# Designed miniproteins, single chains, continued (5): the designs that were tried, part 43

Each design is a single chain, and the fold is of that chain. pLDDT is the mean over its residues in the fold that is shown.

## One batch from the design tools (miniprotein)

Design m17469
Fold by ESMFold2-Fast:
Structure m17469 (fold): chain A 65 residues (1-65)
Amino acid sequence: EREMTILQVSIELLAVEAGLRARVEERDGKLHVTLEGGSEAAIAAFREQALALGKERGFEVEVHE
């Protein structure tokens, strides 16, 4: 949906800003974010931000490494 698309783009932008490579897919009304590479600290910070953004927008976000 429109709000889902905005959330997906926002999460992709957060990953770029953090220097991470992320694949974002919508499935069953959830966003699945898969991270490839990056430091543990960067991944942890990104995970917190992505989950918080999803909660704020009313969507479930799952982050996979």
Scores: mean pLDDT 79

Design m17470
Fold by ESMFold2-Fast:
Structure m17470 (fold): chain A 94 residues (1-94)
Amino acid sequence: SATREALRAARDAMVAAIRADPRLTPAQKEEAILIVGTAVQEAERELDPELALRVMAELGRLVDALAAGELSLDQFRAGVTALAREARAELARR
């Protein structure tokens, strides 16, 4: 589907940004990639297309902030956790 292709393209772009980041250690890169991969897979599985694309945009902003050094890895993990919680809360209100 077009949505699945868009989500996977967004995931691949985020993974590439993390891998290219000279500030992150190899261990931090692997952890950030796993966090992104898990979040994208859960969004594809659980969310409707509009909400999934919105979550991908927010996740992309968190990845950019991590790469810019504006977020620590712990803050990034907390931000992704909060984003997942907010998305599930929106689904529960529909």
Scores: mean pLDDT 86

Design m17471
Fold by ESMFold2-Fast:
Structure m17471 (fold): chain A 65 residues (1-65)
Amino acid sequence: GAEGAREGGERAMRAETPEEAGEAAGEAARAAGLGEGGAEAARAQAEDLEGEARRAAGRGLAEAA
């Protein structure tokens, strides 16, 4: 349920490739009960946003160091 969706979302943010991010986001959407259309939309969104999230995380780490 909700916990599985949250864990999938967190895995998507930690993914090293867009494919891994999309797969994790799709699994999270299915766990949330959004169906196949929701899973496909979540996958596409994660693939687009993964680069932005990775850049933001990198900048945060650089500032903390």
Scores: mean pLDDT 64

Design m17472
Fold by ESMFold2-Fast:
Structure m17472 (fold): chain A 81 residues (1-81)
Amino acid sequence: KEEAIRLAEEARRAAEAGAPPEEVALLLTRAAAALNGLDLSEEELETMARTILAHLRATVPEEEWHARLAAAAEALRREAE
């Protein structure tokens, strides 16, 4: 639970700072895995992060990417409480 909250806060701060979407998506994936008790490999985490980014690029205007990623991070943090 503490690890999920920490990773979600890192993802939210990264998104707010304008970090590359790839970096934010990876932090979000790590937070989600920690929240759900999933022991995923680095390769599995990278694959999930790429899937999230592909969906984001297909469905959301670029101007909204950081806002959507930050919102997802805050939702994960609240769920981990």
Scores: mean pLDDT 81

Design m17473
Fold by ESMFold2-Fast:
Structure m17473 (fold): chain A 88 residues (1-88)
Amino acid sequence: EEEEKRYEEGIERERAFIEENRDKLTPSQQADIDRILAEAEKEDDPRKRYILLSIAVGLILIQEAVKKIDERRKNDPEAYKAELEARR
């Protein structure tokens, strides 16, 4: 009961994160997240549902990291170019 409640609380937090960051995704990325959410909705095991949502959160975080790299390149192209030349 307490463990199940902990997973349910984790699920709600991850769903909130996905919803908050959904508008930052491309249509293709949103489709990938939608597929994972649909699979999670069909899963009766809270632990497995939590794992599926954690995968979706991970994908969003990777996409946010890529976006920040692109923003840095656009806003400070000289610093970004120097970083690439250093092969970092």
Scores: mean pLDDT 73

Design m17474
Fold by ESMFold2-Fast:
Parts: structure tokens; C-alpha cells; sequence
Structure m17474 (fold): chain A 89 residues (1-89)
């Protein structure tokens, strides 16, 4: 899972035009807060959102980005915040 998280974080940095080292550091900090499995899911959804945006599917991109935020909120124990992100996707 750690290797998968790093691969997803690198892919997100590439797609988003962000600094790879900064995104990797942020991914590791997120994994410390919510666990490696939940962090990997967040980055998987963020990568898919960026791919949808590049394909011109802005509605799907927004939905996937909202789901990534919801997964992080749930992993932190904030079910109400997670529901709010999903409802307004």
C-alpha cells in the first residue's frame, strides 16, 4: 500500500503540474493522519478527477474530487462533513 500511495501521488503531481516532492510529502502526512489505505483511496480519486478534467468531463471531475474529500472526512471520523461533500458534488 505505501508503494501504491507513492505511485498515485506521483501520478497526481504529473497530471496537476505540481511539484512531485511536495505532493509526496503531503501524501505521507495524509497517510499519518488517516492511514495508508484511506490516503491511497483519496489519491486514486484525485488522479481520476484530474483525468476526467483533462477529458473535458467537468461534472465527473467534480464528483470524483468531492468523493476524495468525503473519503478523507470519513477516515477522520467526520461522517457529517463526508455527507456534505457527497451531497454537493
Amino acid sequence: MEEELEELARRMAELGGEDEEAVLAAARERAERIGVEAAARVYELRVRALEAERAGDLEEARRLAAEAMAVEAEARGDAELAAAFRARA
Scores: mean pLDDT 83

Design m17475
Fold by ESMFold2-Fast:
Structure m17475 (fold): chain A 83 residues (1-83)
Amino acid sequence: KAEEYAEKAKEAAEKGNGLEGGRYAAEAASAAAEAKDAEAARKALEAALKAVEAAGEDSEAVAAAVGGAIAAIGASFQAGGEG
C-alpha cells in the first residue's frame, strides 16, 4: 500500500508531474504512518523530494510535494520513535 503509492509518486515525478507526485507521496506517507513502517515512510520522503524537484516554479505543485515530504518526516518519527 504505502510502497505502491511511493512508487506512483516517483513515476509521476519522473514524468515531470510534481503535483501528482506530491499527492501520491502524501498518500504513501499517510499509509506508512498508519502502518508505523519506517522504511515505507523513507520511500515516501524520497518520492516527495523527487516531486519537489519536478514541480519547478509551480507553487501549487511545490505546496503538494512539500506537504508530502512533511507528512513523510512525521511518519518516520511515528515509526522510529524520535528519529
Scores: mean pLDDT 77

Design m17476
Fold by ESMFold2-Fast:
Structure m17476 (fold): chain A 61 residues (1-61)
Amino acid sequence: MSEAAREQVRALAAGASPESLETFIASLEEEAKRAEAQGRHSLAAYLRDVAAVLRELLAEL
């Protein structure tokens, strides 16, 4: 994922509660699993990258 995309994800999540972030991460993981099952491997990889950035942010909160 690009640095600009990582910055945008962090900015969007900056005001979120830990509970909201955990829920969103779980949603992204389920969507990634669904995308992978449909053969949309690039989308699944992207969603997992976004989830990883959010987990890093959650660890900072």
Scores: mean pLDDT 79

Design m17477
Fold by ESMFold2-Fast:
Structure m17477 (fold): chain A 96 residues (1-96)
Amino acid sequence: SKLVEEFRQKMEEFLERLKKTTDPEEILKLLDEAEDYYDRLLASTTDRETRLELHRLALEFYMRAMEIVPEDQRLISKLIGLMLRQIGELLDLELE
C-alpha cells in the first residue's frame, strides 16, 4: 500500500527529529504533529487491511519513540496513552 509506505517514511522522519530534540515541550509538539499526520492518513482510507497495517506501524513508532525520548513523566504518560489507543483500535478491527 502506498499509504503504508508513505507513513513508514514519515515515521522514520519523526524518529530522526525526536533524536535531535531534547526539550520535552518540543517533543510533545512533535508527537502531536505525528498523531495529526497519522489521523489524516487513517481518515483517507476505509480499507481494513491498510488500517490494520497503519495501526501496527503507529504502535511501532510510539514504542521506538519511548526508547528515544528523555525520561520525562509527561512524555512517558503521553506515549503510553498513544500506544494503548493503537492496541484498542487493533483489537476492535480484528474482533469485527
Scores: mean pLDDT 84

Design m17478
Fold by ESMFold2-Fast:
Structure m17478 (fold): chain A 84 residues (1-84)
Amino acid sequence: SSALYAELERRVQTTDSPPVNEEDLEKAKKRIEEAGKEVPEATKFAIEELEKLYNIPSTTREELRAATEVAILNIKKLIEEKKK
C-alpha cells in the first residue's frame, strides 16, 4: 500500500542525509524561472539539467541547491551579457 511505502521511505530518510523530493525540485524550478525571465532558452536548459539531477537516486538536497545556485549565476551572467 502507499502508506507502507511512505513509512519505508521515511525510515530511509532518518538513517542518512535526506534525499531530494518533488517539493525541492518545484521550489528550485520556480527560482530559476524567476531569475531567467529575460532568457527563456537558458532557463529551459537549466530546468532540464535540474530534472536530470533529480532523477539520479543518490542526489541530495544540498546537491540540488548547489546546482540551482550555479544555474541562477549562469542566467544572471547571460542577462548581463545581453545588456551590453
Scores: mean pLDDT 74

Design m17479
Fold by ESMFold2-Fast:
Structure m17479 (fold): chain A 67 residues (1-67)
Amino acid sequence: SKGELLLEIRRAAAETDDPEGAIAEAARRAGQEDVALPGAATNERAERLSRLSPAQLEAILRALRAL
């Protein structure tokens, strides 16, 4: 589900030294510029992630795991 993908993204990011930076970099690599915006607050990025399709979230998760 979309909620499971969002949880997996957050869990994978939490394993890094900079979870928000890791999500931003993964989003940039996946072509999701709105999610990748530098300096976005955690809540703003979470809202942007929640608006993405499952396929877009899977692309971010794959990019995040490849960091």
Scores: mean pLDDT 79

Design m17480
Fold by ESMFold2-Fast:
Structure m17480 (fold): chain A 86 residues (1-86)
Amino acid sequence: MEEALRAAVEAGAEGAKRAHEGYLKGNASLYTGGAISVIGAGVEAMLVGGPEAGARAAEEGARRAEEEGYEYGARVARKIAEGMRK
């Protein structure tokens, strides 16, 4: 489980970074692709550890992206994490 959660956090962070780049470039496909990658990473974590694991993976990915300066991508990832808890 720890391996899958780590992979999900890494994938979520990369998805958030792509969403951020799409936002800055005005590239809807890149932005949406980044958001879908965060969703996919969260779903993979959710399949192993339930909705809370998915939400935490997306939140941790968002935190990592934000620490690296990808603020808009981090916002997208946090909204996805909220959806996973519902």
Scores: mean pLDDT 82

Design m17481
Fold by ESMFold2-Fast:
Structure m17481 (fold): chain A 70 residues (1-70)
Amino acid sequence: SGGAAVLAGQLLDLPQAVVEHLAKLLSCVPEEKETLVTQQLIQAYYAAPVEQRVAALVQKAQELHQEYCP
């Protein structure tokens, strides 16, 4: 999806498993919420120190998965 491509483009060097997890999350998100969810993931990533960015992204993705992907 477009959202997954945007995340991959901005978040270089992500493990493949994380990219696939994010793509699955975005497939559960309604189209009208995709931009909001994508922005929340990007904000969580860049708000964290460099060494914690992937962990922060995974944590935020899990949080959003509970909301949008039952």
Scores: mean pLDDT 76

Design m17482
Fold by ESMFold2-Fast:
Structure m17482 (fold): chain A 75 residues (1-75)
Amino acid sequence: EEELLKKLEKILEEILEIVERYLRGEISEEEAAERIDALLDEMHAILQKMSPEGQEKAKEKLGEVLAKIKEMLAK
């Protein structure tokens, strides 16, 4: 469970990096979307392997990252 949560956190970090690169003009919207889609597929697979308690912790982490992305996109 801890290993799955760490993998999830790593994927969320990678998504955040992709969004940052897109906002800096380093990658295209198409490239960013393709990379994020692949990471979301991996994240979904990890969530399905987690316990209910692990899934709740994962949802909290996901919410934090989504809030940060929303702030970045608003600027």
Scores: mean pLDDT 78

Design m17483
Fold by ESMFold2-Fast:
Structure m17483 (fold): chain A 100 residues (1-100)
Amino acid sequence: DEQGALEALRKIKELVDKSLEEGLSQKEILEKAKELVETLDPSVPIVAALKEAAKKGDEEFLSMLTFAVVLAGLAEEGVSWEELQRLLDAFKLGGKTRPV
């Protein structure tokens, strides 16, 4: 659902932007972002990716959250949903490490 994905990205960016303007710490921003993600539709690919990153750890969640904010900014600039989905798939692929 393109509309659901764009709405999720918008809410994520608004939360992060407002938290930064309020001078919240990185830890506080991550905690608020995790709470927001739990209220969002998990069938949306970016929401599912954020939930999976949150289970892996704070560094993985921060990376995915930062990428979600970038995707939201690109959507506001008029980048197509198809291109945003390709960028998300590329980010997920780059994050796959082989077990050592």
Scores: mean pLDDT 78

Design m17484
Fold by ESMFold2-Fast:
Structure m17484 (fold): chain A 67 residues (1-67)
Amino acid sequence: SDMERLIRLAEEAVRRAEESKDKLEREIYLAMAKMNLALAKIHFPEDKEAIKRLEELVERAEKIVEE
């Protein structure tokens, strides 16, 4: 499904942010995770469970950037 694709892409972005040693690269992956969350909220606003999972992924990416 499109929602599963958005979650998978956000999970991959967070993984790449965790593996990155470069601050700009981490910020790019955070932006990608945020974009996937925004798209989920626009297209699937009823799917509260999936949106929560995406919000948790964005929070994890934000912590990686704040290191």
Scores: mean pLDDT 87

Design m17485
Fold by ESMFold2-Fast:
Structure m17485 (fold): chain A 79 residues (1-79)
Amino acid sequence: MPPIARNLDEFLAVLKEMTKKGASVEEIKEWARRVAAESPDEVTREIARRIVEASDGQMGAAAAGAILRYKIAPAVEAA
């Protein structure tokens, strides 16, 4: 099993690596369930919960929504 992501950057890096290695939807959801329970970062737990709760076809949309919130909101605040 991949390690528990400590923050959103680690979560996205692990998710990308799992996808690159051909991890199944079941493997991704199992990992996300652990992250939702065990991660110290509130944002990371929220994103993991959304992935777990999404249907198989909606996992990508749940992850994309989280990435947009992470990258768009901090970028707007920095600008």
Scores: mean pLDDT 67

Design m17486
Fold by ESMFold2-Fast:
Structure m17486 (fold): chain A 85 residues (1-85)
Amino acid sequence: MKVALVEIKDLETGEIKRAIIGVGEDGKTYIAILDEEGNVEEIYELKEPVDPEKLKEGDILEATNIGTGETKTFEIEKILELFDT
């Protein structure tokens, strides 16, 4: 299965972070936000399933934090890498 390493922009704060976007065993698409050391900081579930191979710069993603239930809108700023799992 393909996984995307991306730069993602929080449209509420304007902050750009690195994230991993992939499909879980449940068929849902998740965004794992990474800290500066590459550790997972937060996980969001996309409202609409997306194929990571089809992601492109400028894509707008609406996602819900799995721990807090907060909904955020993100923009894909850059696709850094696509890799198989």
Scores: mean pLDDT 82

Design m17487
Fold by ESMFold2-Fast:
Structure m17487 (fold): chain A 97 residues (1-97)
Amino acid sequence: SAAEIARLLELLKRLSELTEEIRQSKDMEEIKKKVEEIEKLVKEILPYASPEQKKELEELVEKMREYLKKGDKEGVIETSERIVLLVGEVVAAKLAE
């Protein structure tokens, strides 16, 4: 589990970095690529989440996609921040095992 914990911390750090990169970006195509990377990272985290956390993460990813499709950058940022917070809870729970 030490290797799993190290990977989860790396994923959490990258999600936080991507959220900040989205905030700083003025290009919607660049934001789209960052959202696609967030989706990929969340998929890697799902096996470690509780059933309730999995459902919430999947709903947040879908909401983020909806905001992206509408060109709503602020909505993308809000959902990305909520994903980071929830993934932080997943990582904290795993660290407490």
Scores: mean pLDDT 89

Design m17488
Fold by ESMFold2-Fast:
Structure m17488 (fold): chain A 67 residues (1-67)
Amino acid sequence: MLYTKDQVEDAVVRLHLEGKISPEQANRFGRLLRTQPEVLTPAQVREIALEAGMSEEVAEELLRLLR
């Protein structure tokens, strides 16, 4: 399955509104996302989440929001 940048960005905004990530993590994720191609695999989304400083649990929640 592939995700668009808009789908991934919407899911990250939702995690931030739910208090599951910090503003700094959301900003880091957004910067990393801008360097990616227009569509991403689940593995790429997970790698970006972890590099942005999100926990494994939060990365899994992000992927669940995209399913």
Scores: mean pLDDT 83

Design m17489
Fold by ESMFold2-Fast:
Structure m17489 (fold): chain A 85 residues (1-85)
Amino acid sequence: SVSEEVEKYLEKMKEYNEKLREALKTKSPEEALAFARKIAVEMEGILQKIASVLDKMTPEQIEELKKILAEIQEILREIEERVRA
């Protein structure tokens, strides 16, 4: 069902969030940035799929997506700052 597909996409986005957090903690600044660029390509694919079903998502699913995206944006900013420091 669409709901089950949405839950799988949200779970995949949470996995990317965790991988980015781990990269920030364990990798050099340059390696973390390179990894973030690879993850960004994969995330774009999932976000395109989410966009196609956005009108069928529950308000709770939309709020969860917003939270995940906000957290990912914060991590990406920290990764970029570390490269420039």
Scores: mean pLDDT 86

Design m17490
Fold by ESMFold2-Fast:
Structure m17490 (fold): chain A 85 residues (1-85)
Amino acid sequence: PTPEEWRREAEEALRAGEGAVQKAIDYAKQGKLHQASVYAVAGMLLYATAIYLYEKAGDEEGAERVRQTYRDALKQVDEAIEKAK
């Protein structure tokens, strides 16, 4: 793959990760904690994939931004799950 292809794949993984995290939060608000956990894990894996792909593209700033998003997402998901207990 070219660096441009790696960046495109990273952006797709990031968008998919954002969707999975939002789904996890929505399920947590419904009290569906098992489904929330599944989507949380999927979202985190997609963010990790986006970081890897940005690094492959040589986009260090992109990778750094996703790392921050990953940290924020972990906090948001944990908070949503705890509030649903």
Scores: mean pLDDT 85

Design m17491
Fold by ESMFold2-Fast:
Structure m17491 (fold): chain A 91 residues (1-91)
Amino acid sequence: MEKFEKLLEEVINEAKKRGVYSDERFEAAKEVIEYALKKGIPDEAIRSLALAVVESKVDPKEIMETIKKLLDEGKSVGDILAEVVDLERKA
């Protein structure tokens, strides 16, 4: 619980510094943080995944679902981030 709140606060603060704050993107990022915590992903990796959702040029729900799917498939965080970059490049 406390770990989720801390990660969410860190992501919100970083996104505000980068000027990419939106409620829709943060709702998607919250789902990614919760899902990755359930999968036992390290905190640093969870922050990277959540920030990728918040900063994405693509629909945040599409990025969120892609991350959840790849986590279910056991993909590495690096592979997941590469897929997010590919989705942005195609959009």
Scores: mean pLDDT 78

Design m17492
Fold by ESMFold2-Fast:
Structure m17492 (fold): chain A 72 residues (1-72)
Amino acid sequence: MMEEADKLVEEYQPEVDKLVATTPPEKMEEAAIAFSDEVLKKLLEEGVPEEVARLAAAQIFQRMMVLGLERS
């Protein structure tokens, strides 16, 4: 489960890096919520188990918040 979620997060890492680089710190929380929600919906539609999809989305949200706050 964790390994599957980690692999999915790695696949989205380029998009996370791009969003963090292009989003102002004051909008980072909004962007992180929107992107993690989009990823969750896509994974569920693709038939990824709910537990794995939620874990991957949560990890993406956390990575964006951590990287975004480091820029402040």
Scores: mean pLDDT 80

Design m17493
Fold by ESMFold2-Fast:
Structure m17493 (fold): chain A 85 residues (1-85)
Amino acid sequence: APLRVSPEQAAEALAHLEKAAAAVEAGRLEEAARYLEEFSRVLEEAGITERVSAEEWLEALASMTREQALALLEGLREGVRALAA
């Protein structure tokens, strides 16, 4: 069967991504990284992927422009929507 997330898991993941996007817009990359760790925890619990730590997210966010970071978050949002059948 294809991988799926429940509506509850999708809503929780999307809420973390929304908070991460707001933190990126505010230049609060450490806060954004913590929200993205929580996002990846939800996907790990759903059996979709392994958890990515806040330290790993912070390294990734710090290595890209604000525009690239926001594009990444939008891509993750689209991925969650695709998994939420």
Scores: mean pLDDT 85

Design m17494
Fold by ESMFold2-Fast:
Structure m17494 (fold): chain A 76 residues (1-76)
Amino acid sequence: MKKKIEEEKERLAENVARLLTDAYLMDAAARLGLPLNTSREEIREADPAAYERVLREEELARETGRRIAERIAEKV
């Protein structure tokens, strides 16, 4: 049972991190006056500093996702 819960926590953490990263990319694109569906490569070309911020936020999103998954698992 515990091994299955740990696998579900990891999957949930990944999904949360992915959603947050997509939001960070959309925010970066909006701040640069680009379409919300602008790719990572296009953001990097437009503003390398903004792209570096997205990379840092992505790392934080992975950590945040892990914390959220842990809290949910503790309640189930």
Scores: mean pLDDT 76

Design m17495
Fold by ESMFold2-Fast:
Structure m17495 (fold): chain A 59 residues (1-59)
Amino acid sequence: MNTKEKFDKYEIIHEKFLDPISNKEVDIAIKHPKSGYYIDPEAFVEWMKENDKDPITNE
């Protein structure tokens, strides 16, 4: 999957958490490289398709 290829260099955790981008409970998270927060990789990809700014740092 393209999503896995894009995030293969990120720390991945298999834990239920509330994603700050979508506000949905997810089972898998990646560590955001600039902030250190854990996010849903799918929500991050979908956000970046519609927005030119990072959803965590707003850069």
Scores: mean pLDDT 66

Design m17496
Fold by ESMFold2-Fast:
Structure m17496 (fold): chain A 60 residues (1-60)
Amino acid sequence: SEIDEFVEKFLEEAKKLNLKPDSPEYRRLKIRFAIEMREKGYPAEEISKALIKVDEELKK
């Protein structure tokens, strides 16, 4: 799904930058991707689900 592609792209960037889940840098990256998804026309609920999924995947 498009959400899975978003999650994959986010995780690749976060891992490349060695970001910690609770870091300010990680929070800024999440905000940037949330804005990008909103600009692409995704509803707020889908954006929220994607951000929860990236948090869960990164904390594994």
Scores: mean pLDDT 78

Design m17497
Fold by ESMFold2-Fast:
Structure m17497 (fold): chain A 70 residues (1-70)
Amino acid sequence: MEEVREFLERRAALSPEQRRKIMELSLKTAEQLVELLKEYRETGKKEDFEKKSAELTKKLQAEIDKILAG
């Protein structure tokens, strides 16, 4: 919770271009998470869903870090 709050506060200081890139990545990741949730509903495999969703969130974090670094 605190990490997310600090991230949101830092986001307020970001350039409009950085904000757009982060928003675009977040939307893309959300779409992929919805697709994984659909697979989970069809297969019932919680472990597969957890593994794939963790990989997506890790990729999102890495891409956001790149945007923040310039």
Scores: mean pLDDT 76

Design m17498
Fold by ESMFold2-Fast:
Structure m17498 (fold): chain A 69 residues (1-69)
Amino acid sequence: MLTPDQQMLVDEYESLVKRGKEAIEKGDKKTLQLVIGGLENLRDLFRTQGLEDLAKKIDEEIEELKKKL
């Protein structure tokens, strides 16, 4: 079960994924790079907390977004 603080990190992940998809649609590579950086920071935070399965999901999204740069 996720703590409330961990749920807030999941909500931030979902927000960044949405922002990344909007940046791809608009061709905004600068915003897309910022989103990727934000996702990399969240991945590292989830790993620090032992949430490896969630960190792997973030890694998968980072790789998909990097293909669009």
Scores: mean pLDDT 82

Design m17499
Fold by ESMFold2-Fast:
Structure m17499 (fold): chain A 70 residues (1-70)
Amino acid sequence: MEEELKQREELLKKIRDVVSRIREALANGDVEGLRQAVEELRKLKKESKDPGLQSAIDTLIAFAERELAR
């Protein structure tokens, strides 16, 4: 139980870091940075055991990919 809570906290921190990078990439028109953030989100989704976190990550990926397609 304690290891699962620590893994969840670490995943949440990594997700927040990726969200910050997405915001910066969008503000700067950094297409490569946005693509790298999407790949990082895909890795975090595979590491997640929480369906709620997986859903949140899917939403972020969909948002970033939509911005890349504009």
Scores: mean pLDDT 78

Design m17500
Fold by ESMFold2-Fast:
Structure m17500 (fold): chain A 71 residues (1-71)
Amino acid sequence: LTDEEQQKVSDFALEAARIVARGIAAGDYEGAKEELERLTKEYLEETENEEVKEKIRAIHERFLGVLERAE
């Protein structure tokens, strides 16, 4: 990955983590899942690199699992 692509993955992970943390703290698991899905779609649409897309999808799946276990 280029520095730009690595930064994009890092930015996604940070924003996703904030969404998940906020949702858990508020008990709004449904809203957090919707927000996470929206964020994921936005990042995937802005990226042409399949490796970056794969990493974004993997992060999405991990955080979705965190929300599901927290319910």
Scores: mean pLDDT 83

Design m17501
Fold by ESMFold2-Fast:
Structure m17501 (fold): chain A 105 residues (1-105)
Amino acid sequence: SLEQLERLALAAGILIEAGRVLLENSTDPAVIALGAAAVALGLAALAAVRASASPEELPLIEFAVEVGIGLARIVIAVGKIAGESKVEAALRALERGLKLLEEAL
């Protein structure tokens, strides 16, 4: 359904942005590897969603991805205000994205 594709796209956006923040801000090899895996999973999920969408659905899918990216950025910004590091906040955003991905499957 379109709703399922939008939920998967939103989750993919969160994984891509959270993973990117982990890659750019961590010096821990395990966290860097997790960030790379999160970006790869998000990109793979997004590619699958785009392949499943009709041409009429694609603008809604792209909007859902941007919402996901924005939500990850908001979660990270709020976490930093609350005293978390960027890495800690990004890990929390990633956990939420993974849960949303699992729930959408």
Scores: mean pLDDT 91

Design m17502
Fold by ESMFold2-Fast:
Structure m17502 (fold): chain A 58 residues (1-58)
Amino acid sequence: SDEVLATLSEEERKMLETLREHNYDVAAAAKALGVEPKEILDVEVKAAMAELKRWFGL
């Protein structure tokens, strides 16, 4: 959502979009971006936490 995307940097948004393009295959997305898999996982966790806050109205 736009609110979750606003929480993320441009680089972090690019990581999530690449992850989605690869059907949430972290290794494939990390290879495509030339980053460590941990960096993709950290962004996914950050986005998931932002979504959870939205679901609970926090």
Scores: mean pLDDT 76

Design m17503
Fold by ESMFold2-Fast:
Structure m17503 (fold): chain A 94 residues (1-94)
Amino acid sequence: MEEIERRAKELAERLKKITSPEEAKEILRIVKESLEENPDSLMEGLLAAADRISRLPIPVSKAAKAMAEIERALRTLRSSGEAVRLLELAIEHI
């Protein structure tokens, strides 16, 4: 749990450097919802999130950088449940 909290804080900090706090929260919320809708596949959840994020009024380069940081933070996680918890904590730190 402490390791997930540390990674969530790092992710929140990185996203705030790429986007605004409001944009970062919205991106994280979309990823969280997409993972919850795709509990059997992190990859399918991330692909669904990327599609939804592409429709936000955010520059494509910023959205891509934000998504890359989220994918990096989630890379070593074993389950969608752990990923969702990390994203919830990241939202709290923005």
Scores: mean pLDDT 82

Design m17504
Fold by ESMFold2-Fast:
Structure m17504 (fold): chain A 61 residues (1-61)
Amino acid sequence: SMEEEIVRMGLELELQLAQKRGDERLAAVFREALEMLDAGASAEEVIAFVHRRIAELEAER
């Protein structure tokens, strides 16, 4: 769907930025999110997953 493609593009951009910063933990979150989309997860589920994982990473810093 159009919504899924927009989310995919956003995740791909964020992955590239995380890789450029050398932030391997953040890059892994975006790779997992992309795998979830490929496995048929909804855009809503993937966005919720990314928000939860980023909050966890921020709590560890």
Scores: mean pLDDT 86

